# Designed miniproteins, single chains, continued (5), part 30

Each design is a single chain, and the fold is of that chain. pLDDT is the mean over its residues in the fold that is shown.

## One batch from the design tools (miniprotein)

Design m17084
Fold by ESMFold2-Fast:
Structure m17084 (fold): chain A 87 residues (1-87)
Amino acid sequence: SAEYAALAREAAEAVERARALGPEAEARVEARAAALQARLDAEVAALKARVAAGEISEEEALARAQALLLEAVRELAAAAREVIAEA
C-alpha cells in the first residue's frame, strides 16, 4: 500500500542515517532490526497457527499481519532514531 511504502521509506532512511554514523551505530541498528524481524516472524507464525486451528479467519489473520507489519516498520524507524541520538 501507499501507506506501507511511505513508512518503509522513512524507516530505510533512518536506518541508513544510523549506519552512516560508524560501525558501532551500524551494529546497534542491525541488532535492533534483527530483534524486530524475529518478533514479527514469531507473531505471523502464531497467526498462521491460529488460522490452521480454526480460531480466526484468513481475512482476520491478514488484517492483523498487516497491522503488525506497519507497527514493526514504525518501531524500526524509532529504533534507528534512538541509535542516532545515542551516537
Scores: mean pLDDT 88

Design m17085
Fold by ESMFold2-Fast:
Structure m17085 (fold): chain A 83 residues (1-83)
Amino acid sequence: LTEKIKELGEKALEYIEKAKKALEEGDIEAAKKYLLEAEIQLGLLLIYLGVAELIGDEEAVKVGKEEIEKVEEEIKELEEKLK
């Protein structure tokens, strides 16, 4: 569970980085597509955090909260730049 949560967090951050690069290049369409992909990974992270909490996996809960916080902060910054 913890490994899957880390994988999802890494994928979300990878999409955020691609979105930032696209935005710097003026490719707003690509930036929006990558932002959507990051948001999908965040949704999956939230589901896996819920599962971790339900089964009492304390390590997965801790990692999940850390990954979600990082991804949410990056998404908020990117959304502000796309407004």
Scores: mean pLDDT 83

Design m17086
Fold by ESMFold2-Fast:
Structure m17086 (fold): chain A 58 residues (1-58)
Amino acid sequence: SEEALEKMREAAKKLLDAKTPEEIVKYSREVLTALNDAGGSEEARKIAEEAAEKLQKK
């Protein structure tokens, strides 16, 4: 659903703004939970993949 995808985008933003290892773990779990709630759709997976790529470049 669009609501679940929006929750994923918000969780991804929090993850990218995280400054401590504890925050990274916390918001990573939120992204995974939102991905599961979105049913693992192609669009939801792309949002998670983009967030992971940006986090690696940070």
Scores: mean pLDDT 76

Design m17087
Fold by ESMFold2-Fast:
Structure m17087 (fold): chain A 107 residues (1-107)
Amino acid sequence: EAEELMRKVAAENSDLPFKELLQKMVDALVEAGLAKPVSPEEAIKITEKILKENPNDANAWLQLGKAYLELGEYEKAIEYFQKALDIDPNNERAKKLLEEAQKKLAE
């Protein structure tokens, strides 16, 4: 299923910048025959579906936060990083990204 494949790719490549992660996720779906090439917006929608089915996926919340941070949507990024930390309080990457988003919002 597309959601499972995207979750695995995101988990295995969580350290990649959003652009590279998004490309790997899309490429994996296309290669598996689960999707045609999709826009970044469609890939975000697929991640949202993952979270609707599995709201305790801390890594999926982290990836949404990263996407919105890169789009300049700092308040949404903060919200999603907080959700990731609610699930996994010791996630150092989520803490750093939350601090970055808060700093950008304050300026």
Scores: mean pLDDT 74

Design m17088
Fold by ESMFold2-Fast:
Structure m17088 (fold): chain A 59 residues (1-59)
Amino acid sequence: MEAQYQEAYARAREVLTEPVSTDEVVKLAEEFAEELGVPFEIALQAVGEANGEIGREAY
């Protein structure tokens, strides 16, 4: 679980250059779940957390 979360999170931080909408977070989580073989719940948490952090890191 932890390794899967870290993998999805790292991928999300690499792909997300700007904050996206909740709908896009869900769509990305579905794509990452399929591409990385990660459970959707874990992918959703990782993408959501990465998106939130990117929003907070904005100037």
Scores: mean pLDDT 77

Design m17089
Fold by ESMFold2-Fast:
Structure m17089 (fold): chain A 119 residues (1-119)
Amino acid sequence: ELEKKKELLKKELSIDDETIDRLEKLYGKEKTREFLELLAETLELLEKIDEKIKNSKPEFAKLMEEARRLILSEFVEKSEKSDFEEQLELLRELNERLRKLLETETLEELRKMIEEIKK
């Protein structure tokens, strides 16, 4: 289980064993494990969203891509100023928002989601 998550993180984000050891030293094993599990879930959700985009009609696909980009941009901006515990909370929020995006089935819902993010 953990090994499969490590392989995914190494492939997509170049998070190697040395990086994991550094995080464990700084933040402890339990918080590092939670971080890696949340990050692996983020990557799995992004892959599922990408597959949904590929299988969607052009208009829906375009709105899905815009919503994903906006969600990720907001996460990056917030995470740059956050400590490790705040980053864990931001990852939980990110994963919830990505799950909602994946569950969205109509153009109207996507447009509303995009407008709420942009304000």
Scores: mean pLDDT 81

Design m17090
Fold by ESMFold2-Fast:
Structure m17090 (fold): chain A 86 residues (1-86)
Amino acid sequence: TAALDEAAALLAEAAAAVEAGDEERARELAAEAAERLRRLAASLPLTPEERAQVEAALEAARNAPDARAALEHLGEALTVLLRALA
């Protein structure tokens, strides 16, 4: 879906910012990706297990010590949502 494609694109841009050493830009893009993933999760008929996994990943991303760690958790949330749509 367009919303998943947008979230994936934001995560890819954030990863590029991490590689470039731009922590501020990476965090900005990661926060926008998290917002898109949270809104998408709220609109989908997820199982309780899928919902719990997405919520845990989003919370872990919020509490992450840096953008790289946040992106790992957001990638987990994206994977759950992609599988839920398959």
Scores: mean pLDDT 86

Design m17091
Fold by ESMFold2-Fast:
Structure m17091 (fold): chain A 103 residues (1-103)
Amino acid sequence: SSMSEEMLKAVEKAEKSIEEVLETEKDPKKATVMIESTLTSLELHLVLLARDNGNEELAQKILDIVTQTLQQMRDLYDKGASMEEIYKVFKEGLKKLKDLAKS
């Protein structure tokens, strides 16, 4: 569907943006803030896409995935986990959003 294609493109754009951030930003705190900001912006875009298509169930699933992903990333950061571990959780969240878009 057109919505599915637009959602997938948005997720892929977010992933590429953070790959570029991780290559250039060496401060873990700044990198984490940029990842969280990107994920929050992606959430808003995808939720609006779902709602514009009358799919409130999809909007809620998007909110749930992003909320869980942000909570896991913050928990890892607070425990002193590596940026590689935080980025892995971010990528797992994006994969869930891609799988949801394909459904």
Scores: mean pLDDT 88

Design m17092
Fold by ESMFold2-Fast:
Structure m17092 (fold): chain A 83 residues (1-83)
Amino acid sequence: AMKNPEALELEIQASLHLMQGQVALLAGDYKEAAEHYRKAAEYLRRLAELYEEMGDDELARNYREAAEELEREADKAEELAKK
């Protein structure tokens, strides 16, 4: 319910890397896009751990699922970079 300052910082970092990844995709910088999506996924996994420690298992699961989705997007960008 109440947002922990640590969680807010992790959310900001995840959002920053997600935006940088999107900008890189638009520029055709697929390798850079993949790196940013993987960084965003790392921050989302840290958020999942934090919420699990706070007893919010549902939010923790949602953040883990979001991280897995970003990892798949990174894999797609990485395949495009090989072209």
Scores: mean pLDDT 85

Design m17093
Fold by ESMFold2-Fast:
Structure m17093 (fold): chain A 71 residues (1-71)
Amino acid sequence: PKVTFYFENGVFVSAEIVGNPPQELVDLAERSKGKDMNEVINEIVALAAKNNGKVSVEVDGDKVTVTVTFE
């Protein structure tokens, strides 16, 4: 299971949910549209740590992708 968070120009724009990840991360994705990237990333990191998720980050100019993966 994984949640992928998409950011553009420092703002959360969308997420992709695959499988059945922790509901806390799904809820974060649902309530975070249009929020500041730093605020959302801080919550992603905290919830990933709490749920033993693996975080990966890709940066392509003004686009940032954060993926949290669970086994």
Scores: mean pLDDT 84

Design m17094
Fold by ESMFold2-Fast:
Structure m17094 (fold): chain A 86 residues (1-86)
Amino acid sequence: MKEELEKLEKEVKELLEELRKKPELKEIAEKVEKEIEEVKKNTDLETQYKALIVALGELKKVLGAPEEEIKKYEEKVRKILEEEEK
């Protein structure tokens, strides 16, 4: 979990840097970064991992990533939500 969490944190950080390059997306980048920091302080590693996957998918969608790449994260989010419903 910790190694996977670190990899996700790096990916999210890279996407946040891409959002900051566009003035119109700077507020979104700041909001997402703040939400991740709050989750990281107050929750367990599993909850942090789930939050990072959701954030990663949202950031990729906002940046206009290819539909195929977005679908990968949508599927991961869907599986996480389905697991929580059980």
Scores: mean pLDDT 71

Design m17095
Fold by ESMFold2-Fast:
Structure m17095 (fold): chain A 60 residues (1-60)
Amino acid sequence: MSTPALMSARMALERAKELGDEKGIEYARKAIEAAYKGDGVTAMDYANEAFKHNEEKVKK
């Protein structure tokens, strides 16, 4: 089973790609890399940054 951090990072990446959110893509990629290194805290921090940029891209 994928770790929660890895799943969150992948979801953020997919959403960022749909939105054309370059910052969201950048942070989601960093989150995935951190998750593969076993750094779940850093992975979740980057995933949350990616989600935040995705939300800003949607808002206006």
Scores: mean pLDDT 80

Design m17096
Fold by ESMFold2-Fast:
Structure m17096 (fold): chain A 61 residues (1-61)
Amino acid sequence: MKLSPLELKVLMTIAKLGTVTEEEIAKRLGISRPTVRRAIDRLEARGLVVRTEKGYRLAPG
């Protein structure tokens, strides 16, 4: 699977912190919320991340 450097950074941040919001990722990585959302949308489409009521986390399995 080919992940961009941005997608990999977002994925690793979620893995380290657990359940996180777009705003928390944006603040931690110093990038815009729309940029975070695009990365998350791609990670979710690949089955690597899931959306919950409290934010995003790694997909189980």
Scores: mean pLDDT 81

Design m17097
Fold by ESMFold2-Fast:
Structure m17097 (fold): chain A 50 residues (1-50)
Amino acid sequence: SPEALQALQEAQRYGKQASDLAISGGDPAQVQELLAKAAEALRRARELEG
């Protein structure tokens, strides 16, 4: 569904932001927050797909 694709794209964006922040030596807590948001968006995408 379009909603599942949107949630998947959201997960990809959060994952990229987390990766970029980690590479730049940013705050580990912020990296973990972004990864948690990516995981939540991915979980939502899976629920919308099923």
Scores: mean pLDDT 84

Design m17098
Fold by ESMFold2-Fast:
Structure m17098 (fold): chain A 60 residues (1-60)
Amino acid sequence: SEELEKARQLFEEAHRLATDPSKADEAIKLAREGMELAPDEEVPRAVGHVLRTIGLILDA
């Protein structure tokens, strides 16, 4: 669905921004939007892997 595709793009953008600590706040906002768009589907499993990576970077 469109929402799943948008969620994927948001997570990819968030991961890119998370690489730069000065952009951490923007990365968090994008990741949160992606989570809101991702429904209870198989897609969240693959996306969950990306979220763990983003979370570890931002939590550090």
Scores: mean pLDDT 65

Design m17099
Fold by ESMFold2-Fast:
Structure m17099 (fold): chain A 60 residues (1-60)
Amino acid sequence: APRLAVAVTVSPRTGPEDLALRPGERVEVLEEVSDTLVLARSLVTGESGLVPRSYLEVVG
């Protein structure tokens, strides 16, 4: 099942695959891409992209 997380910091878009996030934005973690990156979808904007795992706090 997809995991829910909340952004704890601003994630700017630095590349075309990056997900831009604002603090407090809720995301669905779709896939663990590497030890430091996840593929996530914003529940606010509906956009998907790469985000550093350290920028997210898992809910539950």
Scores: mean pLDDT 77

Design m17101
Fold by ESMFold2-Fast:
Parts: C-alpha cells; sequence; structure tokens
Structure m17101 (fold): chain A 69 residues (1-69)
C-alpha cells in the first residue's frame, strides 16, 4: 500500500471516529494492518484503544501514524 493510500485511509478513520462511527474506523484499521506493515503496530494499538472504548487514545494513535508518513 502506498503512503497516499495509507494517509487517505487514516484520514477516513479519523473522520469516522469524529462522527461516532467506530465500526467504519475499525474496518479501515484492519485493512491497514493487512496491507500497510509500516503502520501496523500503531494501527493495532488504535484498535485495542477502540475495543476499550477509548476513542481519544485511538485518535492520538491515528494522528501519530499520519505524522510518521
Amino acid sequence: MDDETVRKALESALEALRNGDVVAALSGLHELIEHAPEVRELAEKAIEALRAGDVETAERYLREMLESL
């Protein structure tokens, strides 16, 4: 997966979380884990935060992934 596609997926996940659509955000993060090994560790941490109900921490990991690109 190229950096532009990863960035678009991360921005879509952030927008989904801001709109309260946790399911859409989780779907995007699972796609990133399968196809973008460069962000996989942070994507896994974001998924764990969402499973715990910690949307704020998940948003922080998504922003950190965007800054790493």
Scores: mean pLDDT 80

Design m17102
Fold by ESMFold2-Fast:
Structure m17102 (fold): chain A 78 residues (1-78)
Amino acid sequence: MSLEELIAKALEAAKEAYEAEKQGRLDEAIEHFQKAIAYLEQAIKYLKENPTEYSELAIENIQKNIELIKKRIEELKK
């Protein structure tokens, strides 16, 4: 799976999570957010295996997004 495919799948999962959250389906929202994190972690692995001049910056940005999603999951569990 390419980096572009991993990012696209992460974005799709995040979109599904927001849609589930809007419908009050919090368990489904959490599941979709966890799926988004899994794709983002795979993207980090891909970038570490295929480094470029800007791969460290990309990894930092992805890690920041993972942290934001984790915080949202914690808020939904309350």
Scores: mean pLDDT 87

Design m17103
Fold by ESMFold2-Fast:
Structure m17103 (fold): chain A 102 residues (1-102)
Amino acid sequence: GEEKQKYIERIEEMIEELKKMIEELKKLKEELKDDKELVEFLEKAIKKLEEEIKKLEELKKKLEKEEDIEKIKKIVLEAEIIEGIARLVYAVAKLLARKLKE
């Protein structure tokens, strides 16, 4: 079966999860606003997640136009790698914020 629509929906779900991560980091940045170094770090993490969302949106556009199943699988794998990187950035940002909070 093609199931291309399921892969499109999966990338849309990834984008929504990254948007939620960005909103959590923005809230954390507001809570920690007096720590300039941590605010700068959180701003960099937010920008990195926003860049990963743009990459996922471009992969979604490529997927919508692609009919070759092997190329579709490659696009999905690239999206999974991007999500993995985004989750790592988010985890590191949350860990550093927690260690500096007394």
Scores: mean pLDDT 86

Design m17104
Fold by ESMFold2-Fast:
Structure m17104 (fold): chain A 80 residues (1-80)
Amino acid sequence: GEETIEGLKEGLEKILELLDEGKVEEAIEALEILIDSLEKNPGNPVARELLPKLKEALELLKKGKVEEAKKILEELIEEL
């Protein structure tokens, strides 16, 4: 189905919970799935605004910059 603002927020909150538990690899996988889902749903206007920031958070996680990635994800949740 198409991603909704509420569904996106829940997805981001789950990723933050995984990071808080030290499950960085699982958080990376969840974020990659979320990004892929948003890219495959071109009718979602929220996806166009959030994709660059989500991709930045993903790059930071892959570099081990967990706290920097968390800040981006937290800011996105607050803006939703």
Scores: mean pLDDT 80

Design m17105
Fold by ESMFold2-Fast:
Structure m17105 (fold): chain A 71 residues (1-71)
Amino acid sequence: SAAERLAEDAKLSVDSALQSAAKQPNAREEAQKILEDMERGMRKVGELLGPEAREQMDEVVAYARKQVEAL
């Protein structure tokens, strides 16, 4: 589905953004900012596309949060 493709693309973007943040001197702070921006963006996409998309976007946010916690 379109929502599944968006979620897959979003997870790839999360991986790329967090990998980039890990190279910064303030890696944890940069990763936290990325997580907050992702949460806002994913929430907006879910609101616009409906419940199925919201469930997929919530999964992307949970994925990103676990990666930030692992830093």
Scores: mean pLDDT 80

Design m17106
Fold by ESMFold2-Fast:
Structure m17106 (fold): chain A 66 residues (1-66)
Amino acid sequence: SEETRRRIAEAAARLEREVGIERATLRQIADAAGVSVGTVRRFLREHGGDREAFLMAEALARAEAA
């Protein structure tokens, strides 16, 4: 869902700032977003399977909103 996408993207962006996304685990992203690790994995697969592209698009959208 769009809401689940938003929560996962926000959690990933937060972890990128705090520890760097390359070192962030799916478990940490799931815990921060309030979803299961399986939900994060399924979501990334369904939205193109390119984690980097997804995270870059979200970072860009956030920058444009500032």
Scores: mean pLDDT 66

Design m17107
Fold by ESMFold2-Fast:
Structure m17107 (fold): chain A 59 residues (1-59)
Amino acid sequence: SLEEEVFREAVRLLEKLREEHPDMTIDELFAKVREELIKRGYDPELVDKALEKLRDYLS
């Protein structure tokens, strides 16, 4: 599903950004993931739901 696709892309992008920016906080990394996924044309509400789910996994 598109929801599963957005979630997988959020995970991959978070891992990439964390490696590129080791000094960034988790909140800063999530803001960058959100911005990049929206720039890719994903619906902002769908992106926010994926990030909420990802935050739950990291808690």
Scores: mean pLDDT 85

Design m17108
Fold by ESMFold2-Fast:
Structure m17108 (fold): chain A 55 residues (1-55)
Amino acid sequence: MPLEMSEEEQKELEEGRELLENAKNQQEVARGIGLILRAIGNAMQRYLEKKREEA
């Protein structure tokens, strides 16, 4: 469950998951993983920014 992901980040995460689920080759698997990692990375950066402002 994405706790603090933007709509764009959630879309990228879901797109990456769908790519992994429907992957036909190694390149599609790598693409899906890349999208998931990018979405998580962006969400973590936002979480850290918010935490920096509150703490």
Scores: mean pLDDT 74

Design m17109
Fold by ESMFold2-Fast:
Structure m17109 (fold): chain A 88 residues (1-88)
Amino acid sequence: MKEEKAKKLEEEARKLYEKAKELGEEAERAEAEGDLEKAKALYVKAAELALEALRKLAEAYRAAGDEEKAKLLEEGIKRAEEEVEKLK
């Protein structure tokens, strides 16, 4: 059943996004403490996890038959990937 697969992928995406948010918060704390090198590393990891979450969410929309939402999200992912690459 594709609907069940879509829900599982959406749950996986939410978990990855939550981890990304936690790393982003750790990055903010490191930056506030003056550890800019640690902050940059954590921001990059957070961005990479957020991209993985978005990819799973796009797959979930596609599995649910929502091609329009999947395409819009895929376009957003491409833009976000370019921004993450600039951080390296």
Scores: mean pLDDT 81

Design m17110
Fold by ESMFold2-Fast:
Structure m17110 (fold): chain A 61 residues (1-61)
Amino acid sequence: AFQEGVDALNRGDYERAVAAFEAAIAKDPTNAEAYRMLGDAYRRLGRFDEADRWYAKAQEL
């Protein structure tokens, strides 16, 4: 799941990246890197409020 998200981000498939990182977080909710990467995916989609929320969540872990 996490690696699928990274691969999707690298090829510009941001919607797939969001889904993959959400799946990674569901499997391991302590993975701070997955929260940060989910923020990056939302930022790439222009969804800045969502991106900021996920970055904040990553910092709490």
Scores: mean pLDDT 82

Design m17111
Fold by ESMFold2-Fast:
Structure m17111 (fold): chain A 61 residues (1-61)
Amino acid sequence: MSFTLEDGSVVNVDTYYTDPTPELEKLKGVKEVSVDTDRDPRMQYAIGILKSMGIKVNILG
């Protein structure tokens, strides 16, 4: 899945085989991220982790 940071950079996280938590924790200190959808359960899980770190999540679709 893809996360767009406030500077326009994109972080891609492989959620098929790997626990996304360590990659998402690297985003600690980011103020805001944008995601294309919240309809994927893997994205919903990732959004929960980001929000628990104090990151604002914008849903574009």
Scores: mean pLDDT 74

Design m17112
Fold by ESMFold2-Fast:
Structure m17112 (fold): chain A 56 residues (1-56)
Amino acid sequence: PQVTQLSAEQARALLARGLPPAAADARASGDQETLDTLIETAERLGLHELAAAIRA
C-alpha cells in the first residue's frame, strides 16, 4: 500500500477508533499516566466529545 500523509480529518477518524480501546486498557491496568496522555491527545486533535467520554 502507498504511504500517504493523512489529512487531519482522516487522522482524527483513525484515532477516534483506536483511542477508546486504548483508554479502556489503561483503566483496566490502572495506568493513569497513559489515560491522561490519551485524553490530552484527543483534546489536541479537537476530539472533545471523545475526551469527555474517556474521562467519564
Scores: mean pLDDT 73

Design m17114
Fold by ESMFold2-Fast:
Structure m17114 (fold): chain A 61 residues (1-61)
Amino acid sequence: GMSLEDAEKLKEIIEKYGSSLSKSALERLIAEIRQAMKTASPEVQKILEETIEYLKKLIEE
């Protein structure tokens, strides 16, 4: 499963570079993060949910 540190780093990377990604890349990231959430701890799930919300906002632009 994903560690808390890995989840926080993933969120940071996406917040810094996500706007440079294509819509298809953003959609793929959402799918991959949702898959990771299925085996994640509640603390990691919270960070991954916030990351998905950010990615969704980028797609809506």
Scores: mean pLDDT 83

Design m17115
Fold by ESMFold2-Fast:
Parts: sequence; C-alpha cells; structure tokens
Structure m17115 (fold): chain A 65 residues (1-65)
Amino acid sequence: DELKGKIVYLLQVAQHEGKRVTNAKLAKELGISQSTVSYHLRELEAQGFIESERVGRTTVYRMRR
C-alpha cells in the first residue's frame, strides 16, 4: 500500500521532470529489490494506473493518461 503510493509519486515527479522511469531506477530510489518493484508494477499496470513502453533495449513506465 505505502510502497505503491511511493512508486506512483516517483512516476508523477519523473513525468513532470521529463525523466525516464525504469524498474532498476525505482529499486535504487526505494532501496528495495527489483523483484519487489516488479510485483507492484505488474499490479499497477493490471489495474490500469500505469503503462509500460519498450524504448530500444529499455522498458520505461509512466502514469496512464
């Protein structure tokens, strides 16, 4: 719950700053494993709150809308 809120907050801040958000970046900023971030990103994407896009060899995440 709290962790999902932090992920959404970081996505909103990055979008306003024109920065890319990856799983690795979120894991580093939150001090947690990439597997934990992946779990929450899958849930948020399944719920329609975020979307993913592959840009070359990188997967980036953003708020949906």
Scores: mean pLDDT 81

Design m17116
Fold by ESMFold2-Fast:
Structure m17116 (fold): chain A 63 residues (1-63)
Amino acid sequence: LVGKLVRATVPLPKQNEDELELREGDLLLVLEEVDDKHVLARSLTTGEIGLVPKSALEVVEDV
């Protein structure tokens, strides 16, 4: 997922300072894979960087 453009498939509220708030359809750039469940990503909407669950994301490739 590193270097991939991804889209949020569900809205997700921010619960911790290290997390990103997601709105459905938000575009994010994956910066790092943190573990098997989370990535570190930058929101293209807000410019914020934070943890995002992989289950809330889909890869944007020629869709």
Scores: mean pLDDT 77

Design m17117
Fold by ESMFold2-Fast:
Structure m17117 (fold): chain A 72 residues (1-72)
Amino acid sequence: MKYSEEELDDEVRYAFALIYLAIAKLDLRQGNLEAARESLEKARKVADTLSPEQRAEVEAGIKELEAEIEKA
């Protein structure tokens, strides 16, 4: 089974990337576009360290929020 310390760290990083996306959504709703962009950049940096599957999901979320920021 792949339940080593390294596997748990990867899942924790994935969770942090999702948290950054959630923070960006909240900042965007409040009109704080610069804070939203900063959170998206942090999510992107974390995504670079993830598996291809997890990275693709985070990247899709980033693109959706970037599109919302462009409309604001």
Scores: mean pLDDT 77

Design m17118
Fold by ESMFold2-Fast:
Structure m17118 (fold): chain A 62 residues (1-62)
Amino acid sequence: PTRAESELEALVKMAENLAKQGKYKEAADILREGADRFAATHPQAAERLRKYAEELEKKYKE
């Protein structure tokens, strides 16, 4: 795997751990920062991160 793939995997895992702790807003923020970082080089991955962040945001608004 590439360095970017490893970084993306770590980012998603970190956000998932925060979500499991009920920290949905913090998890969503991390995913959005990651999406911005990968937007130019990995646009499909960035879009997936944004969608995941939106799902987590819906949970903390409940």
Scores: mean pLDDT 78

Design m17119
Fold by ESMFold2-Fast:
Structure m17119 (fold): chain A 68 residues (1-68)
Amino acid sequence: MEIDPLRIRAVMYEMAGSIARHHGDYEEAAEYYAKAAEDYEAIGDKESAERMRKLAEEARAKAAEAAA
């Protein structure tokens, strides 16, 4: 079985988003989660894509709050 490069990239973006969120960099976290969602959607993983979109929205909301 050939591992899908998009799946690997999606997982890496998800991890990067989680690290950025832990660091408190919510703008960066939102970007990584959004990129992970695109890659998960491209490979047909709708559940993971939806999860990533929700995390991206949460991160954007926190970024806006921190900038106020």
Scores: mean pLDDT 82

Design m17120
Fold by ESMFold2-Fast:
Structure m17120 (fold): chain A 87 residues (1-87)
Amino acid sequence: STLEKIAYAVGRLAAKYGLAPIPRSTIIAELEKRGVSRELAERLFPRDTMTPAQMMARLYEITPKEDLPALVVAAAKGYNEALKELE
């Protein structure tokens, strides 16, 4: 799903930046690489900078409770795959 693609991308950003605030341009670029539209990315993440934790909180606000486990799995997958690429 689109939300799982976004969660995956947030996981990748978390691996690279940790707890640091990430510029919106970097967030949008990563999401566009994963097939998320610029308009959706800008609507979901409207701040000039956001941490991965703030991005996940935003996803939790808009996601039905039943779909949250799939988002957590997607984010974990993105995180682990990005860590392997940083070897």
Scores: mean pLDDT 84

Design m17121
Fold by ESMFold2-Fast:
Structure m17121 (fold): chain A 80 residues (1-80)
Amino acid sequence: MLEEALKEMEELARRVMEALMAGDLAAADTYHAELVRLGEEAIAKSKDEEEKRKLEEFLRRAQAAYDAFRAMALANLAAR
């Protein structure tokens, strides 16, 4: 089940990035919220410590990317 969760999380992370690059902050925020919810549910249901670590690492990386790219999107909008 780890592979299915990671695949869905990767798709959501991609949609977040596409929305941020398009300046659609509302869509990006929605996809990011879905990504976090899915990841947290997968962590809670996992019984393998290695799976939990991989999911937690993905969420940490996704959060860092979201924060950084969202800040850049806001800066780009403010510069217009």
Scores: mean pLDDT 83

